# Designed miniproteins, single chains, continued (4): the designs that were tried, part 39

Each design is a single chain, and the fold is of that chain. pLDDT is the mean over its residues in the fold that is shown.

## One batch from the design tools (miniprotein)

Design m13325
Fold by ESMFold2-Fast:
Structure m13325 (fold): chain A 88 residues (1-88)
Amino acid sequence: SAEEEKIKQFAKLAKEKEGLSEEKAEALARAVLVAAELGRALAAKDYERALELLDELEELASKALPEEEYKELEKEIEELKEELRERL
């Protein structure tokens, strides 16, 4: 549907600009959409939803990013999760 079309568009852009494989480009495109939804959840102070989206983002990042970059992002995600849990 519309979401799948946006994912394909973002994946095409990521593949073209970053030289990624199609699988990694699609995971990165999905991560961009999840990050946008995370921003909306945080703005709405929906911290339960934000925690779910951070889990999804972490999984997508593990597929899209090199190990070193993934570990840095994983650390930042876990730190944010702890902060959000304190607000629940």
Scores: mean pLDDT 79

Design m13326
Fold by ESMFold2-Fast:
Structure m13326 (fold): chain A 60 residues (1-60)
Amino acid sequence: SLDEAIERIVEAIKASGGKWLTIDELAELAGVSREDVYRAVLEGKLELKIENGKILVRPK
């Protein structure tokens, strides 16, 4: 479910030490789809920045 995907994303980021990750890196680390990562951003669980043409995410 989406809620399970969001929880996996949050746990993966905490395990990474709160580093800025690309959407693809976070999806692989959490074992979820890129769509699930975008949904976590929309739900306000992640902060987002654009740097050198790449979208980077981390916990708020």
Scores: mean pLDDT 77

Design m13327
Fold by ESMFold2-Fast:
Structure m13327 (fold): chain A 76 residues (1-76)
Amino acid sequence: SISSLPYLEGMARGLALGTKSAVEAFPDKALSIGYSTGRTAAMLGVPADLLRRAMREEGLSDEVIDAAVRGLEDFR
């Protein structure tokens, strides 16, 4: 909706930035971190297309993005 879209875009960018920082700190946990980001996105009502776009803009790998989308879909 008109009133929620900028809020959801901001949340998606925040999740992407947080995921990037966490993956840089714990690269051996990258896929688990991605999946957890997806679960959080589902709980916050962030749609998969906004999450995928934000994560791609932050330079996260396709594998991490795919894990996040799976986490989101599993918990919706």
Scores: mean pLDDT 86

Design m13328
Fold by ESMFold2-Fast:
Structure m13328 (fold): chain A 72 residues (1-72)
Amino acid sequence: SKEEELRKKAEEEFKKYVDSLKKHYDNMIKYYKSILSPEQYEKAKKGIEKRYNDMVKEIKDFLEKKLQEELA
C-alpha cells in the first residue's frame, strides 16, 4: 500500500541518517580517547553520547512529522 511504502521509506531514511551520525560520533569518541586522560575521556564521552541521543531523537521527530504530513 501507499502508506506501507511511505513508512518503509521513512524507516530507510532514518537508518541512513542515524548510521552516518553514529559513524561521525564513533570517530569523535575514538579521537578523544587517543588524546585525553581516562577521566577527561569519560566526561567527554558522556557529553558526546548525550548529543548523539538528542540528535537521533530530533531526526526521528522530524521524519515522523514529515510522514504524518505525507499521510494527511
Scores: mean pLDDT 85

Design m13329
Fold by ESMFold2-Fast:
Structure m13329 (fold): chain A 86 residues (1-86)
Amino acid sequence: SKKEQGELIALSLRRIAELLSKSKDPGAQEAARLLKEAAKAAEEGNFKEAARLTRKAAELLAKTGPEFANTAKALKEMAEALEKLA
């Protein structure tokens, strides 16, 4: 169901946010904040807002540094999945 898919993506977003929040990089910390908001939106069934926030976090991380490139790509794919749920 859309609810179950949204909850699974929200759990992944919260896990990524927790890891990014431990970075000293301000871009990673701001991405963590955006992903916590995205996870809450997904849990509330607001998949359009969740996708928008997740995509914004992915774009921010892609500009932050090469060490975040794989995470940014994964977040872009999660944003696309959330867009399909909306």
Scores: mean pLDDT 89

Design m13330
Fold by ESMFold2-Fast:
Structure m13330 (fold): chain A 63 residues (1-63)
Amino acid sequence: MVEQYLQMAETERKNEEQSVQTLTALADAGTPEEARAYRKSAETARRNTGELVDILLAKAAAL
């Protein structure tokens, strides 16, 4: 049971890493306006993934 939540958390982390890498590359290559938007999106993605991972870990602990 716990193992399934840990596996889901790992998958979410992998997806976030790829998304953040892509958004950061776009920010570095874009205009100042685009850079601001992409970096904000990357920050939101990191926050959402962290929050989701915390929820998954809490569910694992509740089992």
Scores: mean pLDDT 79

Design m13331
Fold by ESMFold2-Fast:
Structure m13331 (fold): chain A 101 residues (1-101)
Amino acid sequence: SRLEEVAERLAERARELGARGADVVVHLDVRPEDLTEEQALLINIALLVASLLAHAGEPVELHFGADMTPEELRELLRELAERALERKVLDEELAEEVKEV
């Protein structure tokens, strides 16, 4: 799927930079089994971008609620992608792909 392709490209970028997500704080108020595949992939993409931002010295705190829609997750991804582009941890191509999922 397109979401899986974007997630894999972000994971490769994280490996290239040595980003390990150590400074990402995550609040998950939903059970993993209650997530759709789309929601789970969008959350995974958000965590990967957040890990890249944290590697650049920008602390990231993410909140995932039980009522969070795929549309709200995509809005979060657009914000994270813009921040990652500004911090130069994503190039323009990969940032645009994150924004367009």
Scores: mean pLDDT 83

Design m13332
Fold by ESMFold2-Fast:
Structure m13332 (fold): chain A 78 residues (1-78)
Amino acid sequence: MKTEIHYLVADKETAEELRKKLEKLGLNGKVYLLSDSKAIQEHIERQHEAKENGDLTSEFIEEKIEGKTVIRTTLKSK
């Protein structure tokens, strides 16, 4: 079973750091900027589909990364 981690972040710097971290760890995931309305809508649709399929494992978990607030959602994919 594949797991994807999705992060919502307020700033581009944190988004770039999280993308690099996911890539280095070989984790499947996506990072969305709160200022990118299209990316946020795509994230909402993906969460809705995952919830309908029973593939949503955790939702809107607030974390601190380098002192910055991020929101994490974890999905099962396929």
Scores: mean pLDDT 69

Design m13333
Fold by ESMFold2-Fast:
Structure m13333 (fold): chain A 87 residues (1-87)
Amino acid sequence: MLSSIKPGEEHTLYDGEDHRTVYIRLKDGNTIVVSVWRDADGRWRVQVVLVKDGKVTDILHDEVYEDRDKAWEEFERLVEQAKEEAK
């Protein structure tokens, strides 16, 4: 569990050329995890999951993009959406 994170704060778990993951804590103590990475088929995957009590309970978004730039734009948009939901 990410016990030291305040609601609405963005924390980077991984930051690489082909993979980025951030964690955002919600007011209720749950956490949203947003990730973008290169899939085995050469496409880019963007995923948002809800974590409750240290376990993934829901997949809120899971989509594959052929264009890297579009995948990263959607990742950044979903991070901002998660920060808004943290209010």
Scores: mean pLDDT 79

Design m13334
Fold by ESMFold2-Fast:
Structure m13334 (fold): chain A 65 residues (1-65)
Amino acid sequence: MREEWRRLGAEAEREGRLAELLAGISDPERRRWVLEGGVEAGVEAVKEAVERTIERLEEEREERE
């Protein structure tokens, strides 16, 4: 159960609809699980974006000098 709600939160975060999903959940414990999944997905997305940016900047440096 908890894992399923976390997965739904992660999917909603990737779609940019986490707030809408949270608003539709009346159970505070389920809302917490969804939020946990969404936050984890959000943190991973930021980490991936930062790593990709660093990789691109390093590649540009190597191409120039």
Scores: mean pLDDT 75

Design m13335
Fold by ESMFold2-Fast:
Structure m13335 (fold): chain A 112 residues (1-112)
Amino acid sequence: MFLKKGEELKKKADELLAKDPASVQAARLYAWAAGYYLHAGDLERALELAKRAIEVAKKALEKDPNSVQALRALAEALGVLAQVYRLLGDDEKAEEYAKKAEELDKKAEELE
């Protein structure tokens, strides 16, 4: 179930990214796909897609630093990284990424 949903979201994100390398929607879909792979126990794909979401979201934020959707995509991807590192036993990295995600979510809320 989770793997199929993750694959669908990744495919849609790939299509959006091909049209716009800084697509906020692509960043969000990669972050959500990473979450689905994480729930499926596929830590390698979760890590890969979370990192891709971060790269795309950062490019979107270079164009618009106050993009609520880009800030949320970055926060969601960092949240997935935090969970992956926690499962790998790296509590310090997990806490670092979780804190960054919370700071970005707070900024997004303040802009709404």
Scores: mean pLDDT 85

Design m13336
Fold by ESMFold2-Fast:
Structure m13336 (fold): chain A 63 residues (1-63)
Amino acid sequence: SEAVREQIRKRLEERLGREPSEEEVEAVLAIVEALLKAFGLTEEDPIVPKVIDLAVDIYLLDL
């Protein structure tokens, strides 16, 4: 969703010290969606902000 994309964009900007590209946002979103699916969670779950943090950490590990 756009709300999740916006949270990802903000977290990536904070971690990178620059505005993230749309490709970087979409890459992190794919990780978030994979994690939510694996755990049977929806975007409305209170744990989503922690899932976003984990997805950003996973993405940055590959850089």
Scores: mean pLDDT 83

Design m13337
Fold by ESMFold2-Fast:
Structure m13337 (fold): chain A 85 residues (1-85)
Amino acid sequence: MEQAEKAYEAAKNGDTDEAARILREAGDPGRVGQAAMEATGFGPSAIEAHRRDAGGAANALTSVYNQGQDEKAREGARAAVEAGR
């Protein structure tokens, strides 16, 4: 998905604001945020404690990428965009 790839690339470059902008275009902010956090390895209690919106999703992608978890960042971006539909 081109939208998911763009969100991943923005997060990879540390551009959390651009990643959040792309993810806001995916649809429902709550679904986008929850799907991104679940795909990046956040448990249910951690998801409840964090922002379940496009900004929270972008932060989750950036965080896991910076931890060296590139595949999780890519999967998080895909999950977020799919859930927003």
Scores: mean pLDDT 73

Design m13338
Fold by ESMFold2-Fast:
Structure m13338 (fold): chain A 68 residues (1-68)
Amino acid sequence: SVLDEVRALAEGAVQLARQLGVPEEALAQIEKILEDAVRASENASREEAERIWREAMRRVGEIMHQAA
């Protein structure tokens, strides 16, 4: 499913961030954002899911930038 593919992408992104030296506190925050997005999009319309994931990825990018 699309959600399974998105979850796999999210897990890959977290592993890459860990390899790049992102602190564990930042990784935990990223994981929470991604898990919340998966949960929220499960019952959302396609348009709402797209908005949820766009916002989640924006927040992840901000955390990664601040942690670097």
Scores: mean pLDDT 79

Design m13339
Fold by ESMFold2-Fast:
Structure m13339 (fold): chain A 112 residues (1-112)
Amino acid sequence: MTLEDYRKALREAFPEAPDEVIDLAAEVLYRVNRGELTPEELKERLKKIIEMNPRLAFTVAKIVLSRALDEGREELKKAAEEIMDEVAKQSPELRREYELNRAALDAVDAGR
């Protein structure tokens, strides 16, 4: 995927997010796909996203975690998990919304 592909996909999923936040998230996803993302860069970029859109930050961290697991990148995995934990602590309502989204996704997958 190109940087523009990530930007487009994120904009469709998070239409309420400001362009600056979408651009930061797209850059993180582009760099992790290239194997270029460091744990420090992930934490720095996602700190800004967490403040403006915690749901987007959680989604990006989850994608980074999946890629880090596939590539055996232990430090990046740890950084992504720390971000997901931080978001869950900041918003009990957002945590509940993610639980409902997960249940809905599981229901769609089970309805084959």
Scores: mean pLDDT 76

Design m13340
Fold by ESMFold2-Fast:
Structure m13340 (fold): chain A 68 residues (1-68)
Amino acid sequence: SALDALFAEIEAEIARLKETASPEQQAELDALLAMMRQIAADPRLSPQQKANAIRQFFAWGRARLAAA
């Protein structure tokens, strides 16, 4: 599905970011991934709403980590 493809892409990017990340940054990346998994599991959201929310949340999380 489009959601599964999006999640695979995000997991690959997080794995890549972890290669140069500090232990504190790795913990933050793990927290971001856990939150996105929570969104993916939310029964109140449609697949399209889940994909949009995950994209927005990941963009926010990446911007925050880049600024730190």
Scores: mean pLDDT 81

Design m13341
Fold by ESMFold2-Fast:
Structure m13341 (fold): chain A 108 residues (1-108)
Amino acid sequence: MEEKRKSFIEGARQAVDELERIAKELAKKDPEAGNVVSAAVATLRNAIDELEKAPLEKQKELARKFIETVRSELDAAIEATKDNPEAAARLREVGERLIKLGEEFIKE
């Protein structure tokens, strides 16, 4: 259980760091789209911090909420990047990884 939690938290942080890099690159070409992705990064980092601080009994509930937050934030970010298909594809890949990490943690 603890190993799964550590793997989930570390993987989620790495994926969100990738989103931050995408946001910074995107902001150079499309500042509005970059700002939307940056807002998603901040929201997801807060959710990960909440998960890490939570008691074990609440972590699966918060992981479900995290998956819902990922879907919502990435849908908004992808819509904002509709004119940049490469950025949109990268956002989808990272979103799928975050969702998979959360689902694997919940299923344990």
Scores: mean pLDDT 84

Design m13342
Fold by ESMFold2-Fast:
Structure m13342 (fold): chain A 96 residues (1-96)
Amino acid sequence: MSPSEAAAEGIKTTSDLVSEILTRLGLKEEAEKIKELGKKAAKYAAEGNSREALKLLTELIEVYEKALTEAGRSGQARSFYWYGFTPIRNALISAM
């Protein structure tokens, strides 16, 4: 798998997982935003547009971090940041 394809797959997988968790918490609107941002970010990553992918990924992180923090799950938000999104973000920055 190419680095661009790996980044795109990582964005899709992590975004889907976060969206599922937000849905289970009753945060349906935030879950839909995460899914849409993740789909767009993955598309740009696959196309080699790391700058736009990183921008959308940053917006996605802000949405779920706020949603999980308001739900009293700031520790879970931190875990997704370090274990889910930070490796993807670093890969995108390295491709710029």
Scores: mean pLDDT 79

Design m13343
Fold by ESMFold2-Fast:
Structure m13343 (fold): chain A 86 residues (1-86)
Amino acid sequence: ALAAAEEAVKRLVETITEADPSLREEAEEAGKTVIDGLRAGDVQKVEEGLGRLEKAAKEAAEKDPSKTPEILEAGAELGRAVGEVL
């Protein structure tokens, strides 16, 4: 389950970065926050990381609307993977 969440984070970070490379560092830090929270069983930390990734994903979609379907699919995959761990 955790491995699926790690892969989902990588997919979403990569998709965000393809739409807006300036968001890579923020997306990577937010993704790490989600994974660290899942490893620790810290729901508040997971929610913080997911909120930051959602904000970055929205900014990326605004920068490149053609990436919106890929961002939505990657986000849904992450939501499912996180839900299976929690």
Scores: mean pLDDT 85

Design m13344
Fold by ESMFold2-Fast:
Structure m13344 (fold): chain A 60 residues (1-60)
Amino acid sequence: LSDAERKALEEALKMLKEGKTPEEVAQHLRDAGLPLLARAVEAHSKEDMIKALEDLIKAS
């Protein structure tokens, strides 16, 4: 992951933990150039997406 992508994932994770809507988190990811992750956020549960984003950040 690039530094910009990593920051976008960290912010998305923070937004999910703060209780932002999936639509708000997906918009942030689209604005960051991550449309596939934005779609995943809208399609999956908040709990599943928190785990997925934490795993992606740890793997990078």
Scores: mean pLDDT 82

Design m13345
Fold by ESMFold2-Fast:
Structure m13345 (fold): chain A 67 residues (1-67)
Amino acid sequence: MELSLQERFDLLVERLAALPAEERATLDLSDLQTLLQMLLDSPNLEAFEARFAEFLARLRAAPPARD
């Protein structure tokens, strides 16, 4: 799949915007940095989507961390 960094970033923004406002508010700069690094390290969109889903599952299984 031919996704540029811009398209991947737009997808990340769309995914974050789709989260409940309260859940999105629990994300800090460290969480956003982790998501960006995950996006950059993912070889393709499918891998990123799988890792993003795992990240959300981990957040929901434990209280959100903050700096």
Scores: mean pLDDT 70

Design m13346
Fold by ESMFold2-Fast:
Structure m13346 (fold): chain A 69 residues (1-69)
Amino acid sequence: LVDKLEQQAADAEKQRQQTVDALTQQAEDAKQRGDVQGQLQLEQEKQAAELRYKGQIATLKAQAQQARA
């Protein structure tokens, strides 16, 4: 059980990194095009994604910790 929860947390961390990297690249592309509004929205999406994944990872880690106890 703990191994599965830790694996899910690791997978979520990897997805977080991939999502943040993709949004960072898209925001940079928008900046290159002079799309200031698009850049701002992509930066906000990046922030929202970070918070969402951090919440998921924290929950999975808490569940793994509970399963150890």
Scores: mean pLDDT 80

Design m13347
Fold by ESMFold2-Fast:
Structure m13347 (fold): chain A 84 residues (1-84)
Amino acid sequence: ASAALYERIAEAVAPRLEELLSLESLPEEEAEERALELILEAVADDPVLTEVLRLVRRAREAHRAGDEAAFREYLERAQALAAA
């Protein structure tokens, strides 16, 4: 379930929680991008979590570019990996 994946991510970022909270001082778009980078670094030892988060990042980039087809494809791939 996606909840189990979220819990694993939360455990990985817990030691870096202060860094994550400091991003609240940045503009929202920059804070979200920096948060994704920090989370990706925190889960670097877990190849499944790394791939899921990379797909989420690509989905966000596609959404911002107005490419709804690519957004949907990346999001579906991320959800499939999270469910496996």
Scores: mean pLDDT 75

Design m13348
Fold by ESMFold2-Fast:
Structure m13348 (fold): chain A 82 residues (1-82)
Amino acid sequence: SMRQRLADVIRAMRALQAAGVTPIHVFSSMRKAMSNPDQQFNIIMSIIRYADQQGVDPVTVARYMMGIGVTVSQVQDFKRKI
C-alpha cells in the first residue's frame, strides 16, 4: 500500500539521518513521484503523519520538504492539521 511505502521511506530517512547523511536524496526521489500537484499536499501530509507515528519529529520532516518546494506557510498549515 502507499502507507507501507511511505513508512519504508520514513524508516530509511531516519536511518540516514542517524548515520549523519542528509535525507535530501530520498526526498528528491519522492519529488519526482509527486509531479501530480493534486496529490502532492496529501502525500506530504501522509508522510508527516506517518513520521509522527514512527517517532520522527514532524517539523523536521516538514523542514526537509522545504528543500523540494514546500513553503513556510505550508509547514505551519501542516502543524495545524496534525
Scores: mean pLDDT 56

Design m13349
Fold by ESMFold2-Fast:
Structure m13349 (fold): chain A 72 residues (1-72)
Amino acid sequence: GKYLLTLKPRRLSLETLQRNLRRLLGDKAEVRVDRERNTVEVLIDDSLDIERVVSTLEKNADVELVSKEFIP
């Protein structure tokens, strides 16, 4: 399964946030920008500790977690 995280930038542009997330997560996540909702969606493999990932993103990517969904 995978986790879908919806993130909102606190201070960064969507484009900057997308670049930072891709740099931080590498090939372990798919990162997509939703310009209409001013959010970034991150699809993460469930082999990762999702609580640790969320904590790392909030601390290092300057984002707000909007939603977290598990996809079986």
Scores: mean pLDDT 80

Design m13350
Fold by ESMFold2-Fast:
Structure m13350 (fold): chain A 61 residues (1-61)
Amino acid sequence: SEIDEWLKLPREELIQKIYEKAETLDGESRSEVFALISEAIASDSEEALRKAIEYTVEKLK
């Protein structure tokens, strides 16, 4: 899946990609992505990181 392809990236590159893609979204969706990625960084959780990717990918459709 596209999400699994993103997860193959090094953590720093993945986080940068999420931020870059979030900047192309509307304000509401962008704020949610920022919240999700902040939680993932704070918790150091791959599950939380995966949720951030899933939300971002869904909003890019």
Scores: mean pLDDT 81

Design m13351
Fold by ESMFold2-Fast:
Structure m13351 (fold): chain A 88 residues (1-88)
Amino acid sequence: GKELKEKIERLIEEMRRLMKELERLTEQLKKKEDRKLILQLIGTTLRLIGTLIELERLLKDLKDKELIEKARKAIEEARRKLREVLSE
């Protein structure tokens, strides 16, 4: 229903926010090694993984083709970002 669509849209927005935070943290770490930044990077990475898993689970029940495509694009972007972070 409407509640499922709203939850999925919120998860997509959260994933985009977390991806931007990962970009910010990785850029800061390149300029200066900081223990607080490393802990924030780990926490943000784990949160992004959790959000991605929840979004994929909810998509199985979704019938809105446009929202499904939007969510799939966000998932693909998040997986790419996670691969970049984990390969460093």
Scores: mean pLDDT 84

Design m13352
Fold by ESMFold2-Fast:
Structure m13352 (fold): chain A 81 residues (1-81)
Amino acid sequence: MPSAEELVERVKRGFKALIERARKEGLEEAAKKIEELLKEKEPELEELAKAGDIEGIRELSARMTGEAFLAIEKEKEKKEE
């Protein structure tokens, strides 16, 4: 089982990869929103890591992932006008 700190680093890495992918696909608005989301939630992830709250980190990362995919879908819909 990864440590809480390792889990947070995996979440951050995953979001950075998602931002790069969105930018490569020309989804600049979604990429910016995902980057802002990561910056906003980073302090919460770090506090959960300090508490050793693996379940809390998983729940927060799942919610963040949902918001990231909604941002991607919203920009894709605009481009299909």
Scores: mean pLDDT 81

Design m13353
Fold by ESMFold2-Fast:
Structure m13353 (fold): chain A 90 residues (1-90)
Amino acid sequence: MKTKAANLTVAGAIQLVAAIELRDMGKEDEALDAANSAKGTFIEAARLAGADVEKVQELTDKAVEALKAGNYDEAIKYFREAVKLIEEAM
């Protein structure tokens, strides 16, 4: 279901933006919750797209750890790599 995978990829991106905004506001716990929600959403998108779910999980795990460390550029890089794998499978 390409449409469902695409919609989830967009939803994951929105959750990631929310996580970055919450982190910038100093709401660290809420930012982490939003980042973990984005991770789960991207993993489900990968599953529906027929992408490498294990690799998407690895990349999103690294992205969440980078966000926890305040490394926003690194977090965005890993999430972008995960999205690329999902898009390539669609």
Scores: mean pLDDT 83

Design m13354
Fold by ESMFold2-Fast:
Structure m13354 (fold): chain A 85 residues (1-85)
Amino acid sequence: KKEEVDKIFDELIKAAKEGAPRDTIIELLRKVKEVVKKMDIPKEVQDNLLEAIDGAIELVRRTDNREEIIKAIQALKTFIDAAFK
């Protein structure tokens, strides 16, 4: 459900701002991915969301810049929120 995704994003933003290890951020992003896979939404929307999440995971793996990680998480949340309007 959207509410479960929102809760995980609150944890993600907090973890990123508090300087949590990269692996912690990636694990939380993977949890978002697992929740999205279980959502009753059109397959095309689901596939787009999963691709966006994978892109965010890849960005986190490539950068040590906390500001870029926070921006990527916030952009991903906005993209997912738009899918549920």
Scores: mean pLDDT 82

Design m13355
Fold by ESMFold2-Fast:
Structure m13355 (fold): chain A 65 residues (1-65)
Amino acid sequence: SMKEFIEEMKKITEEANKKLKEFQDYLISDPSLTDEEIFRKIAEYTKQLSDEIFKKMKELYEKMK
């Protein structure tokens, strides 16, 4: 159903947001990293997670057909 599809999309985004938060907290806890290095790593990982979200949502949509 459409409701189940929306709930699954919500889970995909919530999981990605949790991963991003944990990664941010991990990087901030590392005293060897500069602010610029932290920013670059977060930006790169955010792009990777965005691609993963899109792929998972597309796979979920195909299952509804």
Scores: mean pLDDT 84

Design m13356
Fold by ESMFold2-Fast:
Structure m13356 (fold): chain A 65 residues (1-65)
Amino acid sequence: SHMEKEKRMREIQKRISELIRKAMATLDAAKRSQVQDLSVAAMRALGDGDLEKAEEYVDKMEALL
């Protein structure tokens, strides 16, 4: 449903924000750069309505932490 998609988008956006915050606090410059690039890709996927692709990028961000 439309409400389920909106909820999923909000959950993905929250995960992106939390992972960026954690990366900036804990990772070296090279890994922070990788997390930034993945966050940009995830946000573009969300803009395109591709929730599966956005979650794939977020999972890659988590793997760096």
Scores: mean pLDDT 86

Design m13357
Fold by ESMFold2-Fast:
Structure m13357 (fold): chain A 70 residues (1-70)
Amino acid sequence: MREEAERLFEEALKETEEGNHEKGLELALQAIKLDPDSKRAIELGRKMAELGAPLHYVTQIYLLAGELEK
């Protein structure tokens, strides 16, 4: 599971860098669901934002990370 989540994190960043923001978000959400870790989710959202992901997509990732801290 962790290895698969790590692969999906890498794919999410690659899709975001290529401008496929919706696909990047879908992959990011799947990665977080497979290995729920708020710190890793925050890191993924930050890296996606740096690669140009729309603010509302990054916000969705941060909201999910906040839910994992409960």
Scores: mean pLDDT 81

Design m13358
Fold by ESMFold2-Fast:
Structure m13358 (fold): chain A 97 residues (1-97)
Amino acid sequence: MAAEEARRRQQAEELRARADELAGQLSQLGVKYSRVSDPSNRPLGEEMGARMAAVDPRYAGIVEFAVSNSTPEKLPEVQALADELIAALRQARALAS
């Protein structure tokens, strides 16, 4: 009985730790690409930031910044990381409720 609740709490904690790792990666990529990126990705960055804010507003700025500053060839990688971050935090919230 208590073991199942502890398992769900542990899984939620692991997902939050993964989210922090993903946020760190996105932050680094945003800074790295900000020197060479075309701001034409700004509308997509705003959309992804809004999707993140609906789940957890603490990461919205990081997601928006990373996506907005991505080069066309790197955008799929950055968008995949952002989608993983949103999914991880959404799953963590579901497990905690």
Scores: mean pLDDT 78

Design m13359
Fold by ESMFold2-Fast:
Structure m13359 (fold): chain A 91 residues (1-91)
Amino acid sequence: MEEREKILEETKKKLENNQMGLKEQLRELRLYLEDPELGEEIFSLSGLSFETALDALRALYEDNPELVVEALDELGLSPEVRERLLELLGL
């Protein structure tokens, strides 16, 4: 669907051009893994679906894996949480 594709592309571009936004998105996904109710509320407030955010991050990782890995490293996540996020991204 054209609207979904546009949102996905715009989200990907925002994450690509804003490393702080990328780290924030990764923190939101982490919160979703630890507390799905809180995570769903945060995504709802942003007007972005969890699935769209996930798809945008996966697309960004395919184009710029180094950018995503650097953002994950800067978050200082535990190895377990980092692995769960990578699994969620399908990596």
Scores: mean pLDDT 70

Design m13360
Fold by ESMFold2-Fast:
Structure m13360 (fold): chain A 68 residues (1-68)
Amino acid sequence: SALREFAERLSAEAGLPVPSDEELAEAEAVLRRSLEQAPRGLELGRKAGGEGLEKAEELLELIRRLLE
């Protein structure tokens, strides 16, 4: 699982315990919800001058790949 691999890498880099399958399932649900809300946030960001949108879009693409 791409999400598990990502979580294990973050845990190693941050010195935190590896998440359980249940914790990863909860994290996946939160990330999917964030992706569903992201288009509204990006639209508001564009109206406010678009600063940081490129980095926000890159992060959203990473999240999409982790949830495949």
Scores: mean pLDDT 73

